Designed miniproteins, single chains, continued (4). Designs and how they scored, part 8

Each design is a single chain, and the fold is of that chain. pLDDT is the mean over its residues in the fold that is shown.

## One batch from the design tools (miniprotein)

Design m12251
Fold by ESMFold2-Fast:
Structure m12251 (fold): chain A 81 residues (1-81)
Amino acid sequence: SDEFVEKFVKKAKEKLEELKELKEKDPEKALLEAEILEGLVLLVYGVLKATGELTEEGEKKLEELLEEIRKLIEEIKKMLE
């Protein structure tokens, strides 16, 4: 479970960096992909919590990731206003 969370967070952070670049080129596409990423993180959080596999460290990492994604979503939404 922890190994899965570590790999997932690493890949999600790589995607988040790609989305930071994408928002300067195509903010509408960046917003869609960022919202999909947020949904995926929430799904992973929900599944791990429901199965009892969510550790304190895993929860903290997923919460920090969600905060970063949500900040990006807010930035992109302001660009589209």
Scores: mean pLDDT 87

Design m12252
Fold by ESMFold2-Fast:
Structure m12252 (fold): chain A 80 residues (1-80)
Amino acid sequence: MLDFLLLVTTERGDQELAKKVEETVKSTPGVKDARAMVVHSRPDLIGVLLTAESREAAEAAGQKVLEELPSVKRVEVTEL
């Protein structure tokens, strides 16, 4: 198991979008757990802490967020 941070850039990061991002990440095969958080100082960002079986699973989760959520502009994946 590996821990990752997804940094999701969006038009407006709120709790509703954070919930949708979290659900999308959790629905990705190879992701074991995820928690999405609003960044109060940066309303254009949502941070996601996730545990995955591989980097490929974490990258697939980020790609799924980018493809399925139209307000998401980019996703960056960092291994912790």
Scores: mean pLDDT 84

Design m12253
Fold by ESMFold2-Fast:
Structure m12253 (fold): chain A 100 residues (1-100)
Amino acid sequence: MPSLVEQLEGLLEDFRAGRISEAELLARFRELVARASADELLAMAETLRKHILESTDGRLRLLALQLLGVVRERVRERFPELAPRIDALEAETEAALLAR
């Protein structure tokens, strides 16, 4: 089986190519997040941050921001000790977007 990060990258590519809807991507992404470990959630957050900062597609950027919110809520639910790390990543991502 591909890693959860590889599965996330595949979902984002399928969405960009028009092969899946936003609703289908969100449903599949929630399943990935539900079974993810703490380290996998952090790796997914970093992957989403990269897409937010590097994407030239505004729709993909907005979607990646929504998916990062899903990861953040799961971290707060299951791994509350890691919430400061997710909050820092979100703040750094916002600061980097404002610097453009």
Scores: mean pLDDT 83

Design m12254
Fold by ESMFold2-Fast:
Structure m12254 (fold): chain A 93 residues (1-93)
Amino acid sequence: PADLDAVAESVKALLGIEGREDAERAYNASPEEMKKAAELVKEHKETKSVKEIMEIAREKGIAPGVVAMALAAYTISKKDPEEVGEIAAKNRA
């Protein structure tokens, strides 16, 4: 939990994002947009910094908040964001 909060605060500081609209955009992200963000994180997390990943996301038109959620999910599990999603779904069932 603390690690997720630290990641979220770091992303807010780097992007200057404190707006409710950015949080709402991330929450309402389409499944396609979430998949693109997860794929981007998986592809680059080991070889690129957070700043570099955010720059690539900007070029691909992916909202920064969606990428931040994918990065947070990866950080808590040390696995692909898709695997974290499956675990969360299983725990809800």
Scores: mean pLDDT 59

Design m12255
Fold by ESMFold2-Fast:
Structure m12255 (fold): chain A 86 residues (1-86)
Amino acid sequence: KLEEVEKVLKKAAEEGEESLSEEEKKLLEDYEEEEKKKYDELVKEGKLEEAYEFAKEVQYRVYKAMLGEKVAEEQLKKMEERLAEL
């Protein structure tokens, strides 16, 4: 079911987080928690390089999908405020 998660991530990235249904948002949340557990296991096994690469890839994709629109809106507001101060 990783393929379903990937499609939801792409949908969020292309159409924004608000385009996701509540079920799709829950699916991403569950995926994020499962990936955190996998990361912890890699660390316990001493596979630090794989753990770091895995964490970077998963967190980047999840946050981009789930928080991309919200973060982008916050960044736009901060830019507007900064420009107003100039």
Scores: mean pLDDT 66

Design m12256
Fold by ESMFold2-Fast:
Structure m12256 (fold): chain A 63 residues (1-63)
Amino acid sequence: MSNEEIADLISRMTGLSREQALEVVEMVREDKNITPKQIAERLGISEQTAAAALFVARTALES
């Protein structure tokens, strides 16, 4: 899947903007061990939303 396709999926499933969702994809590509807390702190979102976005991004990148 392309970064934009993964971002669209994250946006649809979490309610994040497409821009925020793209940033999650980029962060996961840069650091495979990135945590929900690090994503939440960078984007100013809840750790729960960050965890959901991270799960979607990892699942799509492993496919």
Scores: mean pLDDT 84

Design m12257
Fold by ESMFold2-Fast:
Structure m12257 (fold): chain A 99 residues (1-99)
Amino acid sequence: MEEGKELLKKAEELYEKAKELAKEALEYAEKDKSVSPSVVAAVAILESGAGASYLLAKRAYEEGNVEAAKLLYESAEKSYEGVKKLAEEIKERYKKNEE
């Protein structure tokens, strides 16, 4: 079983998806001045969290600690889900202010 290697690949994919969603959300937030600065900051923090979790998962895997890599993958997944939910909220706010 290559579980640790697969978890690392999934963590990388989650971080890449988080970056793309954060970029799209920030583009909508620039057009919609009703979006709270705290929501924009939360997207940036969660994107950074996904990246940090991925880098730490890579280190844990390289050190042979598959259990730590698994926990860090789960952290990256939670950060990605947070970005996804906030990005959707920003997009829905933009739609409500559409002319």
Scores: mean pLDDT 81

Design m12258
Fold by ESMFold2-Fast:
Structure m12258 (fold): chain A 94 residues (1-94)
Amino acid sequence: NLDELLEILRKILELEKKLGLLNDEEIKNMENAIKELEKNKSEEGALFAATVQLTYLLGIPDPLGIAEEILQLYQEDKEAALKKVKELFKKLFK
C-alpha cells in the first residue's frame, strides 16, 4: 500500500529531524522526494526508499543491496516485500 509506505517515510523523516541527522536543505529534499513518490504513485520507489532508510538507521550492512532484494521480492510477492519493510519499521520504532 503506497499510503502506508509514504507514512513510514514521513515517520522516518520526523525521527531523523529529532536526532539532528539532517540539515534544513536535506529535510526539504526528503519532503520533496516523498511528495514526488506520492505524485507519481510509485509504490516500488517508496518501498525502495523506505528500505534503504530503515536499514541505514538500524545499522544493517548494505542498505542498497537489501533494498534491491526486497524490490525483487516485490515483483514476485508484494505482500512478503511489504511485510519485510514493516518488520524493519517495527524494529526501529519499538
Scores: mean pLDDT 86

Design m12259
Fold by ESMFold2-Fast:
Structure m12259 (fold): chain A 107 residues (1-107)
Amino acid sequence: GGLSPAELYAVLTDLEGVLIAISKNKEDAEKAYELLKADPRVVKAVLREITTSSGEKIYVVEAVFPSVEDAEAVAERLKKELSPNVKIRAGKVEEFNPAYKEIKKDF
């Protein structure tokens, strides 16, 4: 399986913390992206539009952090500031994609 751009960046830079925010609403996803870009703990943030096989649009914001603790702290902040329609998860990159750990060994 392929890595997302944020996961690939994390592999190449040894960043272990990741935050993923998912919404079906573009404006809510853009707000999450702007909040992440403004946070000094965020190394990189990316906003992606994904079209599902059924033609639905889903908006995914990914951010990478030097530590898991930074990612978790920012996730708790975003949960207070964003609509409950935005689904937020934070943790280790390897927990979101187990294949990540195997790919990292080759770099």
Scores: mean pLDDT 78

Design m12260
Fold by ESMFold2-Fast:
Structure m12260 (fold): chain A 68 residues (1-68)
Amino acid sequence: SVEEIMEELKPEIEKLMDEAGISEEEKEKFLEAVRKLAESLAAAGYSDEEIKTIVRKTVEWELEEKKS
């Protein structure tokens, strides 16, 4: 489920957000965007493992872009 995916990935995402210097307000907004992405992928018929892979890659890309 999306809930299980978010619970599993949250510590990893929070660490990456901390490394990128994201504010608390921006962290909440970012996590909500990640959740919406996972929900969209689930609605499109992707498996939980495929969603985890796509979310991880997207988060890494977005946060590296924010560091610069």
Scores: mean pLDDT 82

Design m12261
Fold by ESMFold2-Fast:
Structure m12261 (fold): chain A 100 residues (1-100)
Amino acid sequence: SKAEELSKEARDLGESVLRLGELGVVPREVGEEASRLLFKASEALKKGDLEKGIEYLERARKLLREAARRSTGRERVALEGLAEQVDELLKEAEKLKKES
């Protein structure tokens, strides 16, 4: 289903964000917190809880955008790119909720 696809995309993005934190591309704490929120979004989406999934995606996007504003250079570009990827997942989840 589309919800299962979005769940997998949220999980894959969460794993990527965690890895970027471990590598120091983004602050470790930001990577860990954003990853946790994305894994929670994945779990909610897999269960068909679109409202909770959307809430966790919104929280992850906000965290990444706030971190980007406090960053410069390559770190800022990476955080902005991650926030955009979360925003795309959020748009798809909101569309799916409207179709439900």
Scores: mean pLDDT 90

Design m12262
Fold by ESMFold2-Fast:
Structure m12262 (fold): chain A 82 residues (1-82)
Amino acid sequence: SFPEEVEEELKKKSEEFDERMRELVRRAREGRPLSPREAFLLSFGAAVSKGVGDDKLYEELRPFYEEALQLASDDIDARFLR
């Protein structure tokens, strides 16, 4: 459990994160090009969602996670997301 002030800050940051991830997913599904960095952000989002138990968001991000690993397989971050 966190102090009330910390819980409110985490909730706001979580909402901002979810909105950002959903926008990137929408662009990818519309066939709009993602930069390698944007694809990597989706892989990061998938790892975070899995870690916090958001199975629905993780399943939505999983195809983009696998694609990002193909683009950034040698990156340190990609190694930690596996």
Scores: mean pLDDT 61

Design m12263
Fold by ESMFold2-Fast:
Structure m12263 (fold): chain A 80 residues (1-80)
Amino acid sequence: MLSVEEYVEALKEILEIQLEKLKTLIEKAGYSKEEALKLLEEFIKHLEERISELPEEYQEAARKVLEEFRKEALKLIEEL
């Protein structure tokens, strides 16, 4: 199992990839704010379910990283 720090780094990398994917869908595929928000909320819901399956020490760190990702993604969508 990864350490908390290693897990956080891996999660950040996954979230950076997902943010770039969302940006591509908005910029190149012409996703509306509503479509982008729906996609984001579904992704976050799935990650929250996965995080809830982790040991407690990983959950707190993972949720902080996920919340920062959510803020960045929402800012990107609101600029549409």
Scores: mean pLDDT 80

Design m12264
Fold by ESMFold2-Fast:
Structure m12264 (fold): chain A 68 residues (1-68)
Amino acid sequence: KSVSEIVTEALKNIETDFEKAEETLKKYAEKFGEVSLVALATALSIYKTKKPENTKAIKAIEEALKKA
């Protein structure tokens, strides 16, 4: 199972299980470069809105977007 699949599946559940989606994104933060740009942009928007204090996850997504 690819990082892209894992992140996409977590994002589909964000409204019903935010905690699980958050844990998944944190776990794979260092591998975000393997995820699609749309999935990364969506995750960034959700984190900035729901968990702005999670700066580590936000920074990891921003770095992945800059390099992709």
Scores: mean pLDDT 64

Design m12265
Fold by ESMFold2-Fast:
Structure m12265 (fold): chain A 82 residues (1-82)
Amino acid sequence: MADLLRDPEKVVPVLEAKAEAGDAKAQTELGEYYLIEGDFERAREYFEKGAALGSKEAQGALGVLYLFEGKFEEAKEWFAKA
């Protein structure tokens, strides 16, 4: 995670390749990257993909995203699933 923030131009292409291959961990990490960059739309897309694969980390992250948008009801549901 810290390494992704320091060297995104080297790490992001690797994560994109893994995410396209269906790696839920890579999808979650890419979602976190976009969330930090302020791109909530792309962050949600990647967290939704990871959550659909059963990633508890992606489900929790999706809850945080909804919380940030003020959608407290949806956020609570996702935290309960994680």
Scores: mean pLDDT 76

Design m12266
Fold by ESMFold2-Fast:
Structure m12266 (fold): chain A 101 residues (1-101)
Amino acid sequence: DAEIAELEREAEAEYARLVAANDPKAAGEVAAEFVRRLVELRTGREVEPEEAIREILARELGADEERQEAMVRIIREGLDLEEVAKLREELTGKPVEVPPP
């Protein structure tokens, strides 16, 4: 729990920094690495970022296959932060503020 909480805090701080620096691709990479590390810490298995994202979305958020593929596409293509926030809002039902570009 403490290790996961520290990882989450560090990843969120780095993500916010990259968002403020207008680097959405690097921010997306930080988010993907966080999910991968989270799955490794919880399961003890080494996983690819795409596999980790699908597993977290399915188990933690109840995401269907279409939403899993949408998130994987964001990671692959470096889609903008508005698309990331929109998908997160759709999955969690909670609005996410996107800082202006």
Scores: mean pLDDT 65

Design m12267
Fold by ESMFold2-Fast:
Structure m12267 (fold): chain A 72 residues (1-72)
Amino acid sequence: MSEEEAIRVGAEAAKRLGIDLSALDDERAAMAAAVAAGTSGHEDAMLAIGRYAQKHGGRAVARAAKEAYAAL
């Protein structure tokens, strides 16, 4: 799974669960996207978001997730 696809899956899962990523700070938004993906059965997306955070930092994940959420 690509990093972009994983972030999009996390943002879509968060929206389905009623979590507004745009209202959260960067740390909470990054964690919420990953947890939403995992709890929605997308463990591969959750792990890919975790790897993205290790490579680019949690702020990069948060910004990408908030951008994907706003585009939904």
Scores: mean pLDDT 84

Design m12268
Fold by ESMFold2-Fast:
Formats: C-alpha cells, sequence, structure tokens
Structure m12268 (fold): chain A 94 residues (1-94)
C-alpha cells in the first residue's frame, strides 16, 4: 500500500540519519531533518486514521529527542532516532 511505502521511505531516511550520527556525531542539520521526518510521520499517521495512542507515541519520541539534544546527550539522541525508525518499520511490516 502507499501508506506502507511512505512508512518505509521515512524509515530509510531515519536509518540514514542514525548512520551519519554514529559516524560524524550529532549535527544541527540532522537534528532539523529528524524533526521534519517526525512531523511527516505524524501527518502520515493522521491522514490514515492511525490510533491516537500511536500518534501520541511518535509525538513523545520527537519531544524526548528534542530534550536529549538540548541536554547534549548524543547517545540518547541516537537512541530516539533508532526508536522512531524501528517503530515506523514495524508499522510498515504490519
Amino acid sequence: SSFQEELRRLTLELVEIANRMEREGVTEEDVARFEELADRAIALLERHDAPAELIALVRRLKAEFREAYAAGDEEAVLTYVLAMAYLLQELANS
């Protein structure tokens, strides 16, 4: 389905960000890109009437990512990028 194809594209882009962060450290550009992808995931889930709990989980991961970045916790930042990628991949495979 187009929904699953869009989730797979978002997952791939998140994995690319995670790989760059592991190799090069956390950059402002990759932080901005993650936030854009999280917002696109929220909009995609809302368009397809996904459960409110799932949308809330994506919003929480975005917020926790932002808090980790503000705290300078690069390990936590990477963890939240991977958590978002895993969540979207599981949804694409369901």
Scores: mean pLDDT 90

Design m12269
Fold by ESMFold2-Fast:
Structure m12269 (fold): chain A 100 residues (1-100)
Amino acid sequence: AEEERARRLAEQVEGDIKGGKLLNEYRDKAVEATAQGLRESEEKAREAFKEIMNEAVKKAREDPLTKDLADGLEELINGEGFDRVFEDIKARAEQKLAAA
């Protein structure tokens, strides 16, 4: 039935919008927290980044439409992808510190 397909598409679009908004918010928070951590040490920056990412996972899990995003973020935090994402956020944080 076309109504079921329209409903699933609407739910997927809403989930994508909510997920994108959450990712943008927590990316900005992660950059800021990482920049503050870098003022002390790279280890403190890694800890701050990981804490913000864990908060993003918890927030994503509160909404059924973003649960898959929460699982993907948790896998990223605990997996081989962590260092790559941290290096990207660190580069953005260093750029922010240089601009200040």
Scores: mean pLDDT 81

Design m12270
Fold by ESMFold2-Fast:
Structure m12270 (fold): chain A 74 residues (1-74)
Amino acid sequence: SMVDELVERVREEIRRAFEENPDWSDEEMQRTALRVVFEALREAEAAGHVLSAEEVRRIFEAGAETVRELMEER
């Protein structure tokens, strides 16, 4: 589904950003994850997709989970 694709994209972009920036603080990681999530949501809207509140929450949760995993790997 589109939501599954957005979740995967958000996870991949956050992981890539962390790999390229290993010296980032936890705060910088969190800010970047939020930007990635917001951009993914904006892109979906621009493509004509209407996301439910539950689908939006799932995408935010994917970003938060990815940040937690990456911070634990430090």
Scores: mean pLDDT 83

Design m12271
Fold by ESMFold2-Fast:
Structure m12271 (fold): chain A 74 residues (1-74)
Amino acid sequence: SMEAERKQRLEKIRELAVKRYKNMTKEEIDKALESIDKAIEGLKKNRDKAPNKQLVDEMIEELEAIKEGIEEAR
């Protein structure tokens, strides 16, 4: 149940990202992807120093779902 709810939440995040970015220019999409990649890299790099690693992992999952949606809109 909790795993199914998590999957549904991530799928919804992806779908919303596709809808948001489908009418943007390639240049705008590329900039958004660069920004998200930088954010994910920063979170991964600092994960071991974070007091709440679970929260960091959840943030990374949400950003990866957004990234997948933006790439699908591309």
Scores: mean pLDDT 86

Design m12272
Fold by ESMFold2-Fast:
Parts: sequence; structure tokens; C-alpha cells
Structure m12272 (fold): chain A 82 residues (1-82)
Amino acid sequence: MDELRKTLNEIIKILEKVDPEAAKRAKEVFDQIEKTTDLNEKKKLFNELRLIVSEALPKFTDEERKKVIELMNKAEDLLVSL
């Protein structure tokens, strides 16, 4: 949980720099992921987070884009290792 929380918070921080409204939506989805106990619901919420990040993708620098993709992959791996 702590590592997943750290990873998701890092994604939100990067997103906040380029799109504060998308960061708010991502934070709401993250809060729902933390509160749910059903792995299938967590995966569905994570897909919603991926869509929010994808919408902001053109606003990222190449470096930010690489970092966000790495963090998203890390978060997904952490989610399935429950």
C-alpha cells in the first residue's frame, strides 16, 4: 500500500504541473483506489487513471512522459502483486 501510494502521488505531482484539473480528477480516482478492497474494482479505477493521464500526455515534455509511463507501469505491477 505505501509504495503504491507513493507512486500514485508522484504521478499526480507531475500531472499537477501540466494540468491541475486533470490532477484533481486523478487524485479523486486514487482516493477511490485506496478505499476499495476489490481487486477488480481497483483495476477498473486504475484504467480510469490511465485515461486521465492519456488526455494530458500531449502536454508533457519527453522526460515527463517517460517518467509518467514508468510510474504508471510500476503502479500497475504493485496493484497486481496484492
Scores: mean pLDDT 80

Design m12273
Fold by ESMFold2-Fast:
Structure m12273 (fold): chain A 107 residues (1-107)
Amino acid sequence: MTPEERAAVREAGDLMADEFRKKGLPEIAEAVRKFFEALANGDPEAASKAFEEMYRIAEEQGKLRDVAEALEETAKRLEGGSGPQRDIANLLRSLAEYFRRLAEERE
C-alpha cells in the first residue's frame, strides 16, 4: 500500500467513524476507526478482529441498517475524491449492501 493509499484508507475510517458518532453510536465508531487503521497498517488479523467487533455491536444493538447507511454516506463523500478514495467508496458500497441484506434477514 502506498502512502497515498494509506492516507485515503485512514480518511475513509475517520469519515465513517464521524457518521456513527453523529448517529449516537460511539462504540461502533471506535471499532470502525480501528478496522480502517488496521487496513492502513497492513494488519489483516487486527482488521478482522475490529470488523468482527463492529458486526457484533451492530447486531446486538439492532443497528445493521445504521451501519449500511453510514457506509453508503461515507462512500458518497469519497466518490468525488482521488483514485484510492473512489476505490474505497466502491468497497464501502459493497459492504453497505452486505449489511443491508443481513438486516433484512433478521426482520
Scores: mean pLDDT 80

Design m12274
Fold by ESMFold2-Fast:
Structure m12274 (fold): chain A 85 residues (1-85)
Amino acid sequence: LSPEEIRRAAREAAEMAARVLATLPPDATLTVRLGAESLEALEELVRALEEELRRLGLEVVAREVRESPLVPGFWEAVLTVRRAA
């Protein structure tokens, strides 16, 4: 993925998370899942997403990064997101 594609994907994911959280109680958390064909690409996506989330007043309270148990060589991240305090 190009840097532009990573930034766009991160922005879209962050905007979706913000819209969903806006429909939930203030103390709610949302799980966001990301995947990539390499750990490097996944780390860049996670970094970009965290930047976009902060811009929208959201924060990541938990992160888990692992290789997919279903697809060898595919990496996934599971982020728990909430409104910033």
Scores: mean pLDDT 81

Design m12275
Fold by ESMFold2-Fast:
Structure m12275 (fold): chain A 80 residues (1-80)
Amino acid sequence: SEEDKLERAIEAMEGLAEYAKENKITSEEAEWLLERLEEFKEYFPEEVYEIMAETLEKIAKEPEKAYELLEEGLKKVKEL
């Protein structure tokens, strides 16, 4: 269901944010994650995909802000 897809996306973003809190995410890693997200686009609600893609694009440009950007993206997804 769309609700199950949303919950799974939230869990994935929460896991990535927790990782980013203790570990550096590089621009190359963010670009790789974006490519994987694009390959699996059909498995996400459109609005969730757009928020996740925007978040990863921002991390690729400013990897030092990965945790902050993931928290912002997660907040937007949770407000859907």
Scores: mean pLDDT 83

Design m12276
Fold by ESMFold2-Fast:
Structure m12276 (fold): chain A 86 residues (1-86)
Amino acid sequence: MEAERKRREQEEEERKKRTAEEARKVLSQALDLLAENGKNLSSEKISQLNRLLAEAADAIKEDPEKGLELAQEALRLLQREIEEAK
């Protein structure tokens, strides 16, 4: 019989692990996309995206949920800027 406390601890640990993995994957995708499409972006946008990506990478170490949100936001902004540049 599983205790509720054990279940909560396991769920929290698995959630944090999964979130960190997803955040790192999104961050990697955003970095690759920026490297491929940076030529089509203004220097100001590149600077903003680099700051967001650095902030996301730092956040993943302390708060994977925030790191994931920042990485997703950077990826979405990058995709939007690339679409507008076409």
Scores: mean pLDDT 78

Design m12277
Fold by ESMFold2-Fast:
Structure m12277 (fold): chain A 78 residues (1-78)
Amino acid sequence: SDHLKAAELFERIGKEKEKQGDYKGAGDAYKSAGHFYLLSGDNQKAAEMYSKASEMYEKAGDKETAKKLKEQSDKLSS
């Protein structure tokens, strides 16, 4: 599906940004991947992506966004 293809693309972008130390960019990409996995009905992959995004935003110093994404991840994995 188009949503799954978008999710996979943003997950790959997130991994590359993370390897480069671009934690803000990685967080943005993983958050987008989570959104598209959620739209595709893959709640477990969405939770995983929001968890990764939360970690990236923590490393970038954005604790508020990290907290919100962690809460969203927990809700989807329950």
Scores: mean pLDDT 89

Design m12278
Fold by ESMFold2-Fast:
Structure m12278 (fold): chain A 68 residues (1-68)
Amino acid sequence: SMIDEYREKLEKAKTNEEAKELAEEMIKESTDPTVRALFQQALREIEKGASLEGVKEMLKLALDTEEA
């Protein structure tokens, strides 16, 4: 599934820039306003200088919400 592909890309992401690109792609794919808001929140946290580990955790939670 597309979500499984995004999970693999997220695990392989080594920089906040890679995580940002992935989050922007996920926003385009999601139609659920709650899930989109979670991805957008992750983008705002990246812009504020959040750690890569924290960003990955936030994006994993957003992907879990998309699958639910």
Scores: mean pLDDT 80

Design m12279
Fold by ESMFold2-Fast:
Structure m12279 (fold): chain A 79 residues (1-79)
Amino acid sequence: SAAFEKEVEEVRREQRRLANSPASDKEILEVAAKVARLMKEKLEKAGKLEEYKEKFEEEIKALAKKLKVKPSEVYELMK
């Protein structure tokens, strides 16, 4: 949908801003959680969420490890 595509562009704009500006760990985590949420939504719209559930969970776990947070904290921010 146009609304989803607009949200994807807005999040990509935030990622570019963070890459070129001082950013807190909290800001990095919040933007990363938005990216994860959009990925989940894309999989849901494609009817592939269940098929890719394990891989998606592994990607969230890897992201959490990189950012030194618990996977549950990433999932909370995706709500």
Scores: mean pLDDT 78

Design m12280
Fold by ESMFold2-Fast:
Structure m12280 (fold): chain A 91 residues (1-91)
Amino acid sequence: MEERARLDDVVAAAEQMYYLVEKEFKDNPEVIKLAKEAYQKVRDAPTAEEAVRIFEEGAEKIIELIKKYDPSGEKTVEKIRELAERARAAV
């Protein structure tokens, strides 16, 4: 029961990251693709700890790509980092 609740919290954080990226970077299909792939992989993760690891890896790749396309995307980067911190805290 606790493991499923933790996994659900990580999935929710990954979904929020995907929606945030889709909203803020709608004209950047590569960023949206990475966020969607991260969300899908988190959903398919067998454990909460593996889900957090996948989410953190995906978030880092997305942050790198945002910095490449829009150095002024600091607020979106901050929100993604906050979501990753919340996901880690759930495990």
Scores: mean pLDDT 81

Design m12281
Fold by ESMFold2-Fast:
Structure m12281 (fold): chain A 93 residues (1-93)
Amino acid sequence: GQENAAIIQQTADELFKLGDEAEAKGDNRTAGIYYAAAATLTGDLERLRRTIAKYGVEAVSEGVRVVSDALADNADKSIQEQADAVLAAVKAA
């Protein structure tokens, strides 16, 4: 129950940090992918809308797709393994 929410939030926090690092380097596409992935993982629709407005629909669509694919490919695994798979997949995007 509560443990799963904590794992998801920790992974989202890491994705936000990676997005901030990409933005600091001027890599807006990568920043958009990371922020969209974090918002998708946490169900934060308001943040997802703001990410679309700033980084564009293509980067956001990629972030959403990468998270969805990683979760689907690892649906038979623990929440921690799913979270690890999401982080690895987004970093490879």
Scores: mean pLDDT 85

Design m12282
Fold by ESMFold2-Fast:
Structure m12282 (fold): chain A 61 residues (1-61)
Amino acid sequence: SAELEEKIKKLAEQMAKFFGVDFSKAYEVMKRAYEENNGDLDAAKTKASLEIHEEVQKRKK
């Protein structure tokens, strides 16, 4: 639905700003996590945040 799409975009915007990554990257990760977690937004948000965090940490070491 359009409402679900907006929620995914809002979460991606928040993650992009928080981690300092591009919105397009955060959106792709969030959308993939949503699909991999059978449409569970909470699980998708957790997984996407962890994946982005790990990528950022790998580049800072």
Scores: mean pLDDT 81

Design m12283
Fold by ESMFold2-Fast:
Structure m12283 (fold): chain A 71 residues (1-71)
Amino acid sequence: SSTFEKAKKEVLKKVDEIVDKHPDATLAELAFLVNKEVRKIVDKYSLSLDQEFELLDFAVQHLKERYQQRQ
């Protein structure tokens, strides 16, 4: 849905901001921050439970990719 696509774009932006703002943070610390933002986005867009799980998986995958790429 268009709302889910907006949620995915917002998640990508938030993950990027969190990674950039915390260059020395561990993956666990970054995951904690990302999970908090995903919950806010789920509430904001009134996503279904299935969409919540999909959005969380999407966020975690993007976080892992960004974490592996950082110098």
Scores: mean pLDDT 86

Design m12284
Fold by ESMFold2-Fast:
Structure m12284 (fold): chain A 113 residues (1-113)
Amino acid sequence: SAADKEYEAGAEEEKQKFLDTFLQVQRALRNKEAQEKILELMDAAVNKANGFLALAQKYSKSESIQKLKQRILESLQAAREAIGRKDAVAAEGALDTAAFWMEQIIKIMEDEL
């Protein structure tokens, strides 16, 4: 449909923006950058994730998208809280969990198009 074509064009851009911001958070954690900088990058990653997840929810007919969205947002929140308490190991684990669930949403969207 026309909506599927519009989704393909917009979703790839929003997906890439999320992945780029997410990678910046992971690099900042590995480089032991200032907590305030890591939290700023994390807030940007959450905002970009919400943008992509809103597109996935709008265009997908799968009930699984809603459950996966919740898991991703909970994992991103856990990462933010771990960063706030300077627990890099817990933060990295929570980010890995968010990435795993995001890959599942991407696969569902690709299979539906």
Scores: mean pLDDT 81

